# Ledger of designs, part 37: designed miniproteins, single chains, continued (2)

Each design is a single chain, and the fold is of that chain. pLDDT is the mean over its residues in the fold that is shown.

## One batch from the design tools (miniprotein)

Design m5337
Fold by ESMFold2-Fast:
Structure m5337 (fold): chain A 71 residues (1-71)
Amino acid sequence: KQKAIDAVKRAVKSLLDAGREDEAMRTAREIGEYLQKGDYEKAIELAVKASEDAGDKETAEWARKQLEEIR
């Protein structure tokens, strides 16, 4: 649960740092919906994709590790 929240925060920050504010807001909303459902794996998967789309490979790799740890 906490790992999913941390992955989401990092992914949103990556998009904001890349100047993609609208995408960051949309991604936060979409992932937030999965967090509400308790689908933590899906939330982290979306965080990985968002980080990759932002070009933040380090955050994407870190998020993948979080995903493996909750599986």
Scores: mean pLDDT 75

Design m5338
Fold by ESMFold2-Fast:
Structure m5338 (fold): chain A 90 residues (1-90)
Amino acid sequence: LPEGARWLLELGRQYLNIGKKYLEKGDYEKAIQSYEKAARYFEAAYRLTGDPEAREGLAQAYDNLAIAYEKLGDTEKAEEWRKKAEEVRA
């Protein structure tokens, strides 16, 4: 893998874990920010490499964005992110 693409995948995983910790603490806004960063890094890694691991990371980031928005009471945004996760896995 190009060295930059490997770092994008690693950053995606890092922000996914940070987002999960914020979600667990009830800090849904910070969870969303962290999951948005995770999604961006996984998307960049997937576009550069086609790596199935980056694709699955992207889908997981989208699933977790849906959960965080649902916790904030934004059901419409939660549905949008669930749909994006399904599209990535299709």
Scores: mean pLDDT 87

Design m5339
Fold by ESMFold2-Fast:
Structure m5339 (fold): chain A 94 residues (1-94)
Amino acid sequence: RRELLERAAELLEEAARLLEEAGPIARGAAELAREAARAVREGRTEEATRLLVSAMLLAVGARIDRELAGESTELIDRALELALEAMRALEEAE
């Protein structure tokens, strides 16, 4: 409902910020997370869900690349947690 959609958008905006902080490897995921947040605010929940899934897939790829490089995955891991919470909020809103 409206509160769940607002919560989902807020979670996606924070996830995008964390992905941006993680650096260029996660930039694509950050852009898709921001687009998903906009879609949520515009009531385009099905499009938001597709964008969110795509953002998560790119974030997982970035996480694997950083882990193989011996670099910290903390920011990406936190962003993925927030993305999962956003997905749950979108499911509850439907």
Scores: mean pLDDT 86

Design m5340
Fold by ESMFold2-Fast:
Structure m5340 (fold): chain A 78 residues (1-78)
Amino acid sequence: MSLAEEAKRSIELAKKLLEEAKNDTDPFTREVNLALAIMLLAVTLKALSGSTDPEIQELKAEAEKLRDEAVKLLKEIS
């Protein structure tokens, strides 16, 4: 599996965790899902660091945007 394919799968999983957190009324489960999404996105961003490939740069931007959204939501429930 290519680095780009692995990153796309990780980003899609993070999106699912983020949507589950948005739809959950339990603050503990929401916190867990947001923390998992943030961790997954951080690992993905580390794996993509140093690449000058335009596709990888687009994936980095998407992952950073999702991480920032998840961090904002986590702060709202903390």
Scores: mean pLDDT 83

Design m5341
Fold by ESMFold2-Fast:
Structure m5341 (fold): chain A 120 residues (1-120)
Amino acid sequence: MDYRELAERHKAEGDRALAEGNKVEAAIHYFRAGLAYYQAGDYEKAIEYFERAVEAAKDVDPRLAAIAYTLLGEVYEKMGDYEKAAEYFRKASEYARQAGDDVLAEVFEGRAKRYEEKAK
């Protein structure tokens, strides 16, 4: 599977949705672009598109924002940046609570605490 071509397609669809004012659709496409770059091993672009997904989702879809923050945390974990991984898992927990998912919020908070310990 050509993940880079898939990512570029989702980027274009996200840019179009954002221009049309459809923030949820834009967030979903940026999220998919980030996943495709992540699968391709392009962590810098994965971070860029997960950040774009968060910006599009954070005020309209807190569950999607929480998922994007979780993947930001996982990318930084793979890069060995445990401090940023902890930061993003805390943000994922906050948005999971806003989405009404307290169980998922506790899971992300626990993961953030584990990365804070590794960052020492």
Scores: mean pLDDT 86

Design m5342
Fold by ESMFold2-Fast:
Structure m5342 (fold): chain A 83 residues (1-83)
Amino acid sequence: KSADPLVLEVEAAGALAVMSLYIRGELEKAREVAELVNRAVAALRAGDRAAAAEHLLEAARIAEEAGDPHSAELLRELAERAA
């Protein structure tokens, strides 16, 4: 048993995005991104790629609104790979 490489990349990108938002003082947005990333990981593990992509796109939107366009771009790329 090994984790899907995409799941590991989503977890890593999500953790970096959450840390970035915490450093910016965007605590509520950081929590929203963390919840969406957790939902995306759960969806990927269940084989629901469409749901995973949707959650990652919403997380990317929140990261961009919180002032982190780099994390938003990475999350969007992962959403495309999930779909």
Scores: mean pLDDT 86

Design m5343
Fold by ESMFold2-Fast:
Structure m5343 (fold): chain A 56 residues (1-56)
Amino acid sequence: SASELMARIARHELSANVASLSDEEIRAALDGLVAKGYLSPEEAEALFAELLALRR
């Protein structure tokens, strides 16, 4: 679906830029995806934790 494709693209872009983004910027981006209906709140929280782990 288009929502799944947009979520996948956004996940890839956030992962590629995770070292240069603040926690607040990542959360704001994920909140935007939830507002657009591309991610559920639960999926956004899981992805936020995953993206923070990628900085390690």
Scores: mean pLDDT 81

Design m5344
Fold by ESMFold2-Fast:
Structure m5344 (fold): chain A 74 residues (1-74)
Amino acid sequence: DALESYERHEEEVRKIREERIAELEKTDPAAAEALRRFLEGRENIKRGLPSPLPADDVALLREQLAADLAAIEA
């Protein structure tokens, strides 16, 4: 399914990001922590944790973040 393929791709991108954060943590732990917090915030929104944003805005933000990550990766 298209959704299943999309989720798998996003999971792979997240794994790559986590590895890069671990490398960054060796030289600049403050920057690594800031990036890690940003990704955690995105994950919380996906999980539907409490947020002042409407559900529609959360869904749109999820799509925008996914597109940005794909663009940054290559």
Scores: mean pLDDT 65

Design m5345
Fold by ESMFold2-Fast:
Structure m5345 (fold): chain A 85 residues (1-85)
Amino acid sequence: SRLEAEILGALADMVLALAEKHSDPETAAKLRSLRDGFVAALRAGDYEKAAELIRQAATFLREESGDDVAARVLEKIAEELRKLA
């Protein structure tokens, strides 16, 4: 449903914004780029692309920032978004 997509989108945006705030400027810029793409995909109703971008953000946070908690939350959000596609 649109409501579920809006809630999942808001949760992902909050996680990405918090990760961006606590990152160095280079990491923050990459996270911002992924977040911008995610927001655009959600607005277009492209939940598959939105889920892919959130999975990319999760991988980036786990591998480059060591932020496993944020990565797990984003992976769960991506899974739920894919069910809406």
Scores: mean pLDDT 83

Design m5346
Fold by ESMFold2-Fast:
Structure m5346 (fold): chain A 98 residues (1-98)
Amino acid sequence: PTLQEGGQLEKEGKYEEALEIYEEVIKKEPTALIYYNLGRVYKKLGKYEKALEYYKKALELDPENSVIWLNLGEVYKKMGKEEEAKEYVEKAEELMRK
């Protein structure tokens, strides 16, 4: 399985199948992009705790990526954690101003 194959499954709305592909890809080469893709798919599936886990792993590898901060904020908002959501969004906006 390839990153491109996982991306195609996501475009088709086949999120569970995309997870299987990304889980296989990450075993070979754990990158910020693959962790970000896993977080995005878990968010789409409403599995917010898993989405936070993978987005935070992506952030460890790419800490100045404003898109990861924005997605973390969105997940916290979906979980009803408005204060945490605001902190992550404000950090993303700060990074985008650089």
Scores: mean pLDDT 85

Design m5347
Fold by ESMFold2-Fast:
Structure m5347 (fold): chain A 63 residues (1-63)
Amino acid sequence: MEEATRLMIEASKAYKEGDYDKAIEYFEKAAELGHPGALLNLALFYRERGDMEKAKEYIEKLK
């Protein structure tokens, strides 16, 4: 999953730059490729925003 690793790097860069919308877009793409780190990061992000439904969806994909 070379593409998923690239997307995680891009997501991390966007997050550090404060572009959270772009970071989420890259994490979602990496999660679609099955990257467990992306799934966890999205679950935590949506939980912190109060979107418990989306947070649970990403946690379920980790199992």
Scores: mean pLDDT 79

Design m5348
Fold by ESMFold2-Fast:
Structure m5348 (fold): chain A 59 residues (1-59)
Amino acid sequence: MEEKEKAERIVEAAREGARTQPQQVDILEESAIKALNTLPEYKEEGIEKVREIAREVKA
């Protein structure tokens, strides 16, 4: 899987997880950020998206 596709899959998994299990959003956010940190070229955009997802759930 290409790095870009892999990063998008991580973000989508976090979004789906936050939608179905909002009570676990903190764990999902931390896990997704850790995974995105292994993809340095795409991690900044991915991490911002994951943080936005978590912020919306927590609001």
Scores: mean pLDDT 78

Design m5349
Fold by ESMFold2-Fast:
Structure m5349 (fold): chain A 60 residues (1-60)
Amino acid sequence: RKPSEEQLEGFLETLEKEIEENPEAIEEYEKFAREMMEHLEVPEEWKEKFEKRFAELKKK
């Protein structure tokens, strides 16, 4: 079953918070998110949102 948009937003917010607290772990969180999105057949638009968010967090 595909996750809802609300579940995906909540997951993204949680990952953003964890990365803000542990910037050194950003690559591990990125890998985890990619594996989860692939396994759950997440829509392409959400994969792009996650990648954009990770790119923004890496700039900080």
Scores: mean pLDDT 75

Design m5350
Fold by ESMFold2-Fast:
Structure m5350 (fold): chain A 92 residues (1-92)
Amino acid sequence: SLEDIKNNKERGLLAVSALLFTALAQAYLGDRDGAIRDVEHAVELAKELFPEKKEEIEKLGQEMVDAINAGNLDEARQKALEFLKLLEEALK
């Protein structure tokens, strides 16, 4: 049913959110490799749940990884928030 699809996407959004926040925490603690792995897991899960947003998800995920690699954690945080907003808007 449409409701079952929506419930799966809502649960998936919580999982993606947890991965992105864990990635930010890891980056702030100096675990760059762990942070990048969690961003990559968030991207793959988000693409499976929201295939219609695949290109935007990949772009935001890559921009977040680039920000983490540059040590720009304020930008990484902003990209995580943009990522979550994209998925929240796609949940309709």
Scores: mean pLDDT 87

Design m5351
Fold by ESMFold2-Fast:
Structure m5351 (fold): chain A 106 residues (1-106)
Amino acid sequence: MEELERRRAALAEHLNALFAKITDFSPESLEAQGLAGRIFAAAVEALERGEKKITLDVTVTSAEQAKAVFEAVKALRELGIEVEVNLTFTSDEAKEAYEKYKKELE
């Protein structure tokens, strides 16, 4: 119970810090931030169900969204949450961008 509440508080704080840094209101930036927010929301809901491992199904449509997904998953793992991601890419460019970010940021 206490550990679950600490993880929820840490996720909420991280999400708030992420949104506080939004200064780019371009449609692509807002869509990427929205995707990151949905990933964190899904993580919170899974933790509320008592799940220690989270499985995320995410559709990635752009290189910017690929980066946002990678950064969100990395943040969740750094918070001690086991994350398994099932990715669907709508373009080869989005897939290549995700693989590049994964190699550069790991």
Scores: mean pLDDT 67

Design m5352
Fold by ESMFold2-Fast:
Structure m5352 (fold): chain A 68 residues (1-68)
Amino acid sequence: VSLQRLADLATASDEEIERFAKELGISVEDVRELATLAADGTPENLARASQLLAEKLGEKWSLPPEAP
């Protein structure tokens, strides 16, 4: 997943956001937050979007859901 793809979701339909959330296994709210941050395009918001995406995907695929 790229920040550009997340930025594109900021102008996408709610159905597309829901589909993307389901594909990644994260919540629609998280996808909307990521899309908003990526679409804003400031270096700080792009960094935050990248960190949040890594945390959410890491939690699902690499990190335990609880304390280590």
Scores: mean pLDDT 70

Design m5353
Fold by ESMFold2-Fast:
Structure m5353 (fold): chain A 74 residues (1-74)
Amino acid sequence: SPAEEKRKRFDELIEQAEKALAAGKVDEAWRYVVEAAHLFDEMVREGLLTPDETSELRAKLAEVFRRVQAARAA
């Protein structure tokens, strides 16, 4: 389903951002988290997520975004 495909892509983008951050590749991590944020906005706009899924993915995105921003500020 479109929802499952987009959720899988979101999870892959978050995983790639985490791997890039762990490797010190901050600019790559930033690109992945921005792409994940755009995909999240699309999924919310299209009504593809339950309220619980929306809350879960928003929290996950916010945490990774925070860590990437902290690394960029260092």
Scores: mean pLDDT 87

Design m5354
Fold by ESMFold2-Fast:
Structure m5354 (fold): chain A 84 residues (1-84)
Amino acid sequence: MATAVVVVGGAGRDAAEEAAKAAAEAAGATYASALALPGGRAAVTVHTEGGLETARAAAEAAAEAAKKASGGRAEVLRREAIET
């Protein structure tokens, strides 16, 4: 199993959170959650039953979906995958 984390900002709290939720859903993960952070940021955690490569692909899809959902206003501040 593996977990991916994407942090987005620069679009305001509501826009960043909506983008993060859309991104997590689009990633096709077994489980996903979004957490609103101070300063108009959001953290998206994506969990997959696949290996590290699957988590990396999910993180990439999540980051792209977040940018698209925000109309290009969201910044992807962090994107990483960890084997769990």
Scores: mean pLDDT 69

Design m5355
Fold by ESMFold2-Fast:
Structure m5355 (fold): chain A 60 residues (1-60)
Amino acid sequence: SSEEAAEKAAEAAAKAREALRAGDSVTFQRYGQEAHEALQRATTEEDRERAAAASDAAGG
């Protein structure tokens, strides 16, 4: 669902952010791609906003 897609996007984005801080570009690209795909499944602006807020909270 769109809601599950937004949650998955936020989780993948958080993991990508952790990989970026660790200097792991391979893991960053992998989770970045997962976040992108999940965000495409989040069809509402509200669900995308929720995913973005969660990503900001995870990494600032």
Scores: mean pLDDT 71

Design m5357
Fold by ESMFold2-Fast:
Structure m5357 (fold): chain A 60 residues (1-60)
Amino acid sequence: MKEVEELKKKADEYNKKAREYAQEATRSTDPAERFELLKKAVDYASKMAEYINKIKELEK
């Protein structure tokens, strides 16, 4: 299904963003900045999981 491919692309984009923020957090020396970057990484990972659930729902 076409929509499944579009959802996969969005999931991949969110996964890349989550990884980028997690990596930036690892490189940050400021605890407050590190915390904020980790929050963003978790938020994007959560969005990715939401899209993965959408894909599974449509594949049924």
Scores: mean pLDDT 81

Design m5358
Fold by ESMFold2-Fast:
Structure m5358 (fold): chain A 81 residues (1-81)
Amino acid sequence: HHMTPEQLELEVLLALSLMQKSIAELIAKRYPDNEKIKKLAEEISKLTDEAVEAARAGDLERVQQLHEEITKKLKELSKAV
């Protein structure tokens, strides 16, 4: 089986999004009283769930858009610390 560049990009972006979700969840556990961090972590979780569904559908453009949003939310979360 030869993986296309598009299939590889989709898998990489999905893996990165799952890692970003895990990082956000760990930060939320460290700052349990910070409502902004909790809200951003919940938003990242929701976007990552949408990225999983888009990846199952083979929708690379949607995975790219969702990964960009997740990255922006994670940057906001890092500034809230």
Scores: mean pLDDT 87

Design m5359
Fold by ESMFold2-Fast:
Structure m5359 (fold): chain A 55 residues (1-55)
Amino acid sequence: SELVEKAYKFLSQLPLPLSREQMIAALQRYLNLSREEAEEVIEELLKRGLLKELP
């Protein structure tokens, strides 16, 4: 989906590693996503193997 692609591109520009809460906060702040939308995007990126497992 367009939203998942946009979020992946955005997160790829941030310093890693990021906690799940830091990623949620960044998506809410910079992409105007709700918490639910941010969590759904993160879950989709994890499912696709595009996001590294958090420490």
Scores: mean pLDDT 76

Design m5360
Fold by ESMFold2-Fast:
Structure m5360 (fold): chain A 79 residues (1-79)
Amino acid sequence: MEALEAAEKASEAANAGDYKKAIELAKKAIELGRKALEDPEKLHEGIAAILAGIGALFQAALVARKQGDEKAAEEALSL
């Protein structure tokens, strides 16, 4: 699952402290999830990817703030 894979990788990057990669992958997961919503057969996967991507953005923002990167934290929280 392309969108969910991006969300999973975003969470893994955030857990590793790589908040910049986590933000990029989380935004990609949300974009791919939104595209999946256009296909009725992928509606559940699309919604799951968007929610997981938002969660990863929040996690990445907390990691960025902990590392002193307030701009990256604000970028992650701006959808």
Scores: mean pLDDT 81

Design m5361
Fold by ESMFold2-Fast:
Formats: C-alpha cells, structure tokens, sequence
Structure m5361 (fold): chain A 74 residues (1-74)
C-alpha cells in the first residue's frame, strides 16, 4: 500500500540522517501495516547493526526496502 511505501521512504531518510531510532520506528510501522511486525523488527535490527559497522547508508536503505517488499509477498 502507499502507506507502507511512505513508511519505508521515511525509514530511508532516517538512515541517511543517522537516526537509528526513527529508522526502527518507520520500519516497524511498515511491518505493522503488513501484519508482519516481528519480521520488520528483525529487518530494523540488521539495518542498525550494519549502520554501526559503517556500511553505506544507501546500501542499508536499499536492503531494508527490499526486505519490506519481500514481506508484501508473504
């Protein structure tokens, strides 16, 4: 849904701003909208771990967006 897309875009913005807490909030929001909150929490956890390791924020955002898109297919 458009609401899921908006939540993912907000998460990507938070990732690029280094705001890990906002990123987790918006990824979990996307998961709740899909009825897949627990899987979205795992996506957020992995994204936070990658950001702590200094991975490229754009790569982390793309991986998180792909993870949420996979939840839509389940």
Amino acid sequence: SDEVREAVLKAATAINNGDTEKMKKYLIEAGKLLGREDEAREIAKKAAEKLKKGEDPNDVANEAARGVSELRRS
Scores: mean pLDDT 84

Design m5362
Fold by ESMFold2-Fast:
Structure m5362 (fold): chain A 61 residues (1-61)
Amino acid sequence: MADSVVARLRAAFGGLVTDEMIEEARKAAEEGKPLSDIIDKLYETMAKKAEEELGVKLEPL
């Protein structure tokens, strides 16, 4: 269930995820994409945002 995936992502990443990221993850889960693929894309999006705002690089999970 997509809501279960959203709850897990919020638990893992807390306030680091935006509503847009949550909607993308929910849509991917409803399309039957693996949770690992959803997490990888979400982390890439968060890392890009953090690099732009903080001027630092983050390593992939």
Scores: mean pLDDT 67

Design m5363
Fold by ESMFold2-Fast:
Structure m5363 (fold): chain A 80 residues (1-80)
Amino acid sequence: SLEPATEEQKQAALDAAIAELTRLGVLNPKARQAAEDMVDALAKNDSTAFGKAAEELRKASGLTPEQVARVAMAAVNALK
């Protein structure tokens, strides 16, 4: 898609990521910041920034790679 993500779409993606972090019991300020960085990277289609944000989320939350992927998938599904 050639259309940039709107602020409303980015907020919906962040809300979805935060909801998944809350469900997993790992929401904290560092995990929230990593989720914000992940959503920003997804909106910009920046795979390098996304990988960095995913690793920061893993470190901040203690989530497995599969759980980080679920947080990312929630954001992706809400962004569209």
Scores: mean pLDDT 85

Design m5364
Fold by ESMFold2-Fast:
Structure m5364 (fold): chain A 63 residues (1-63)
Amino acid sequence: MEDIEKAREALRQGKFEEAYELAKKTLEKHPDNPEALAILMEAYRKLGKTEEFREAADRLASL
């Protein structure tokens, strides 16, 4: 299973830390992947990581 699919599954299961780690791994290979950025944002929002959320949102807005 690709890292992005694992990230989506982690979000569904409430494993938010695992979800953003997998999304970051996808972005390391594909920096402009909007789906990975969206997952990263959702995971950070759920964990209350406001600064990291804003940073990911800025990256997505630049695509």
Scores: mean pLDDT 80

Design m5365
Fold by ESMFold2-Fast:
Structure m5365 (fold): chain A 50 residues (1-50)
Amino acid sequence: ARREALEAEARALLERHPDDPLVRTAAEAVPHHSDEDAELILDAVRAALA
């Protein structure tokens, strides 16, 4: 499901960048936002890390 994919992506980002404050903040925020907003948060984090 979309939520499961978003949570898996957040976890994967945190595993790759465990000490990155942006990644940690995004991973914490994902469960408190809609699927649409969570996707936007994760997209922004990926863009910042690129």
Scores: mean pLDDT 81

Design m5366
Fold by ESMFold2-Fast:
Structure m5366 (fold): chain A 82 residues (1-82)
Amino acid sequence: MREELEELEEEGRRLVEEANAALAAGDKEKARELYLRAAEAYRRAAELAAQDPEVPPIRVVGLEMAALAARVEADLLPRVKL
């Protein structure tokens, strides 16, 4: 579980970095997909962290905030439709 938490947190961080790079390149669709994936990774990490009594509450809050921030970034980007 702790290894899964660390892997999900790392995945979220990498996805945010990739999303930021895509956004800088003007690929808003790719950036949106990556931010949504990052938000899901951080959300899952926060769920695991909340279930582990050895994880400090501040880390759980940090992961929840990271998930929310990534979701907000995705929601601000235009959706590509037909």
Scores: mean pLDDT 79

Design m5367
Fold by ESMFold2-Fast:
Structure m5367 (fold): chain A 90 residues (1-90)
Amino acid sequence: MSEKARELLEKAVGLLEAAVASTDPQERLNLVREAHKLLAEAGKYLTPEDIPLLERARDAASRVAGDPDFDVQVEATLTLILVTNMLLAL
């Protein structure tokens, strides 16, 4: 993985961890949207083998950004953290 992709993914993980810790759905959505932008930028520096994991993270981010339901927001946010951490571990 390129160093630039790793830096962007590490920053996205930090934002997603803050989102999980937040009790405010609006703050959580804002943090996840910001993380989603970083994941999109990271995609420019990833290899084809990393893309399926990034696509899953982006799909989860899109769900949180578009869905008003608190439970779905929490589930999608946790999925983003798990997938993003897996990308960093590879």
Scores: mean pLDDT 73

Design m5368
Fold by ESMFold2-Fast:
Structure m5368 (fold): chain A 75 residues (1-75)
Amino acid sequence: DEHFKKGLEYLGKGKFREAIEELEKVENKTAEIYTALGLAYYLMGEDEKAKEAFEKALELDPNYEKAKEGLKTVE
């Protein structure tokens, strides 16, 4: 997915708002994509939205370790 690729590129460049915009455009989101959204929100200081994204990742894959770690960070 082009939006997922662009989202990860923006995340790597510290462009968290643009990363979120691209990742939100992905239609069939995976646990990986929701975890990337959670990380981007967390790095922008949007802890509530970060928590929601990590929780959504864990709904899709309860064993997704990066989402579990992210959720603990925003507690």
Scores: mean pLDDT 85

Design m5369
Fold by ESMFold2-Fast:
Structure m5369 (fold): chain A 61 residues (1-61)
Amino acid sequence: APSPELQKTLDLMLKRAEELGIGDEARAMVDQITAAVAAGDRQKAHDLLQELSERIGAAEG
């Protein structure tokens, strides 16, 4: 399971993505991040977090 700190970060990112109109895409990525964390794949979880952050930044203009 993700740590409470990671879950809080993911919840904030989802809220921001929903406000920017990319909520469905962000939800799919959060599911993939959670699965990677559960599998112990730290590299994949990190890469997906980076990608989600970049997509949110791009949507902000």
Scores: mean pLDDT 83

Design m5370
Fold by ESMFold2-Fast:
Structure m5370 (fold): chain A 56 residues (1-56)
Amino acid sequence: SEREKIKKEIRELAEEKGIEVSEEDLELAAALVEVFGIPVESAFKILETILELDKR
C-alpha cells in the first residue's frame, strides 16, 4: 500500500540519522503525507522535531 511505502521511506531516513522510531511514529508521519500531501522528507522533519521535544 502507499502507506507502507511511506513508512518504509521514513524508517530509512531515521536509520540514516541514527534516530529510533516506533511503529506509532511511522504511522503519524505517514498520515501527515497522506492527509496533507506533504513530502516524505517534510513529514520526517516534523517527526524528528516531535521526538526531540519528547526527549527534552
Scores: mean pLDDT 80

Design m5371
Fold by ESMFold2-Fast:
Structure m5371 (fold): chain A 67 residues (1-67)
Amino acid sequence: DEIEKKREKFVEKLSKEVAKLMKEENISPLEALKKALKKLGFSDEEIELLENMKYEEREKYIKELIE
Protein backbone atom coordinates (compact mmCIF):
# COMPACT_ATOMS: atom_id res chain seq x y z
CA ASP A 1 0.00 0.00 0.00
CA GLU A 2 1.48 3.34 -1.12
CA ILE A 3 -0.10 5.22 1.80
CA GLU A 4 1.40 2.81 4.35
CA LYS A 5 4.83 3.14 2.70
CA LYS A 6 4.58 6.95 2.82
CA ARG A 7 3.62 6.71 6.51
CA GLU A 8 6.60 4.43 7.28
CA LYS A 9 8.96 6.80 5.42
CA PHE A 10 7.53 9.81 7.31
CA VAL A 11 7.86 8.04 10.69
CA GLU A 12 11.46 7.06 9.82
CA LYS A 13 12.34 10.69 8.92
CA LEU A 14 10.62 11.97 12.07
CA SER A 15 12.36 9.41 14.31
CA LYS A 16 15.80 10.21 12.85
CA GLU A 17 15.25 13.96 13.27
CA VAL A 18 14.02 13.52 16.88
CA ALA A 19 17.05 11.35 17.74
CA LYS A 20 19.42 13.87 16.11
CA LEU A 21 17.89 16.85 17.95
CA MET A 22 17.94 15.04 21.31
CA LYS A 23 21.63 14.19 20.83
CA GLU A 24 22.81 17.55 19.40
CA GLU A 25 20.72 19.94 21.54
CA ASN A 26 20.30 17.81 24.72
CA ILE A 27 16.54 18.45 24.81
CA SER A 28 13.62 16.28 25.98
CA PRO A 29 11.91 13.80 23.59
CA LEU A 30 8.76 15.98 23.52
CA GLU A 31 10.70 19.19 22.67
CA ALA A 32 12.70 17.26 20.03
CA LEU A 33 9.42 15.95 18.53
CA LYS A 34 7.92 19.48 18.30
CA LYS A 35 11.12 20.85 16.72
CA ALA A 36 11.39 17.89 14.29
CA LEU A 37 7.76 18.37 13.18
CA LYS A 38 8.39 22.09 12.55
CA LYS A 39 11.59 21.26 10.59
CA LEU A 40 9.65 18.72 8.47
CA GLY A 41 7.21 21.47 7.43
CA PHE A 42 4.45 21.34 10.04
CA SER A 43 3.02 24.70 11.13
CA ASP A 44 2.81 25.81 14.77
CA GLU A 45 -0.99 25.32 14.56
CA GLU A 46 -0.57 21.74 13.23
CA ILE A 47 1.91 20.89 16.01
CA GLU A 48 -0.49 22.27 18.67
CA LEU A 49 -3.35 20.24 17.14
CA LEU A 50 -1.25 17.03 17.20
CA GLU A 51 -0.15 17.68 20.81
CA ASN A 52 -3.80 17.91 21.95
CA MET A 53 -4.97 14.80 20.06
CA LYS A 54 -5.58 11.34 21.49
CA TYR A 55 -3.28 8.61 20.10
CA GLU A 56 -5.86 7.22 17.61
CA GLU A 57 -6.83 10.70 16.33
CA ARG A 58 -3.14 11.65 15.94
CA GLU A 59 -2.49 8.48 13.91
CA LYS A 60 -5.39 9.33 11.54
CA TYR A 61 -4.27 12.95 11.17
CA ILE A 62 -0.68 11.97 10.32
CA LYS A 63 -1.96 9.38 7.80
CA GLU A 64 -4.12 12.04 6.08
CA LEU A 65 -1.18 14.51 5.91
CA ILE A 66 1.11 12.00 4.15
CA GLU A 67 -1.47 10.86 1.59
Scores: mean pLDDT 68

Design m5372
Fold by ESMFold2-Fast:
Structure m5372 (fold): chain A 77 residues (1-77)
Amino acid sequence: MDEVLQLIGQGAQYASRGDEDKAVEYVTKASQLAGATPEQTQKAVDYFRLASRYARAGDREKMQQYIIRAVNLVLDG
């Protein structure tokens, strides 16, 4: 579980900085390692893409909401 937490934490950092490509890379790796379903993985990716876009738009509240949704989805598996 430590590697999943490390990967999702890195993904969240990239999402909070607006680095969509790296945020998606790390959330995908975390989801695969956590044994998430393809549907859960795609949802987590979509949430991190939205979080990254809100970060670039300066909407910190929505950025945090989507990061939390993605993290919960990956860790609930």
Scores: mean pLDDT 84

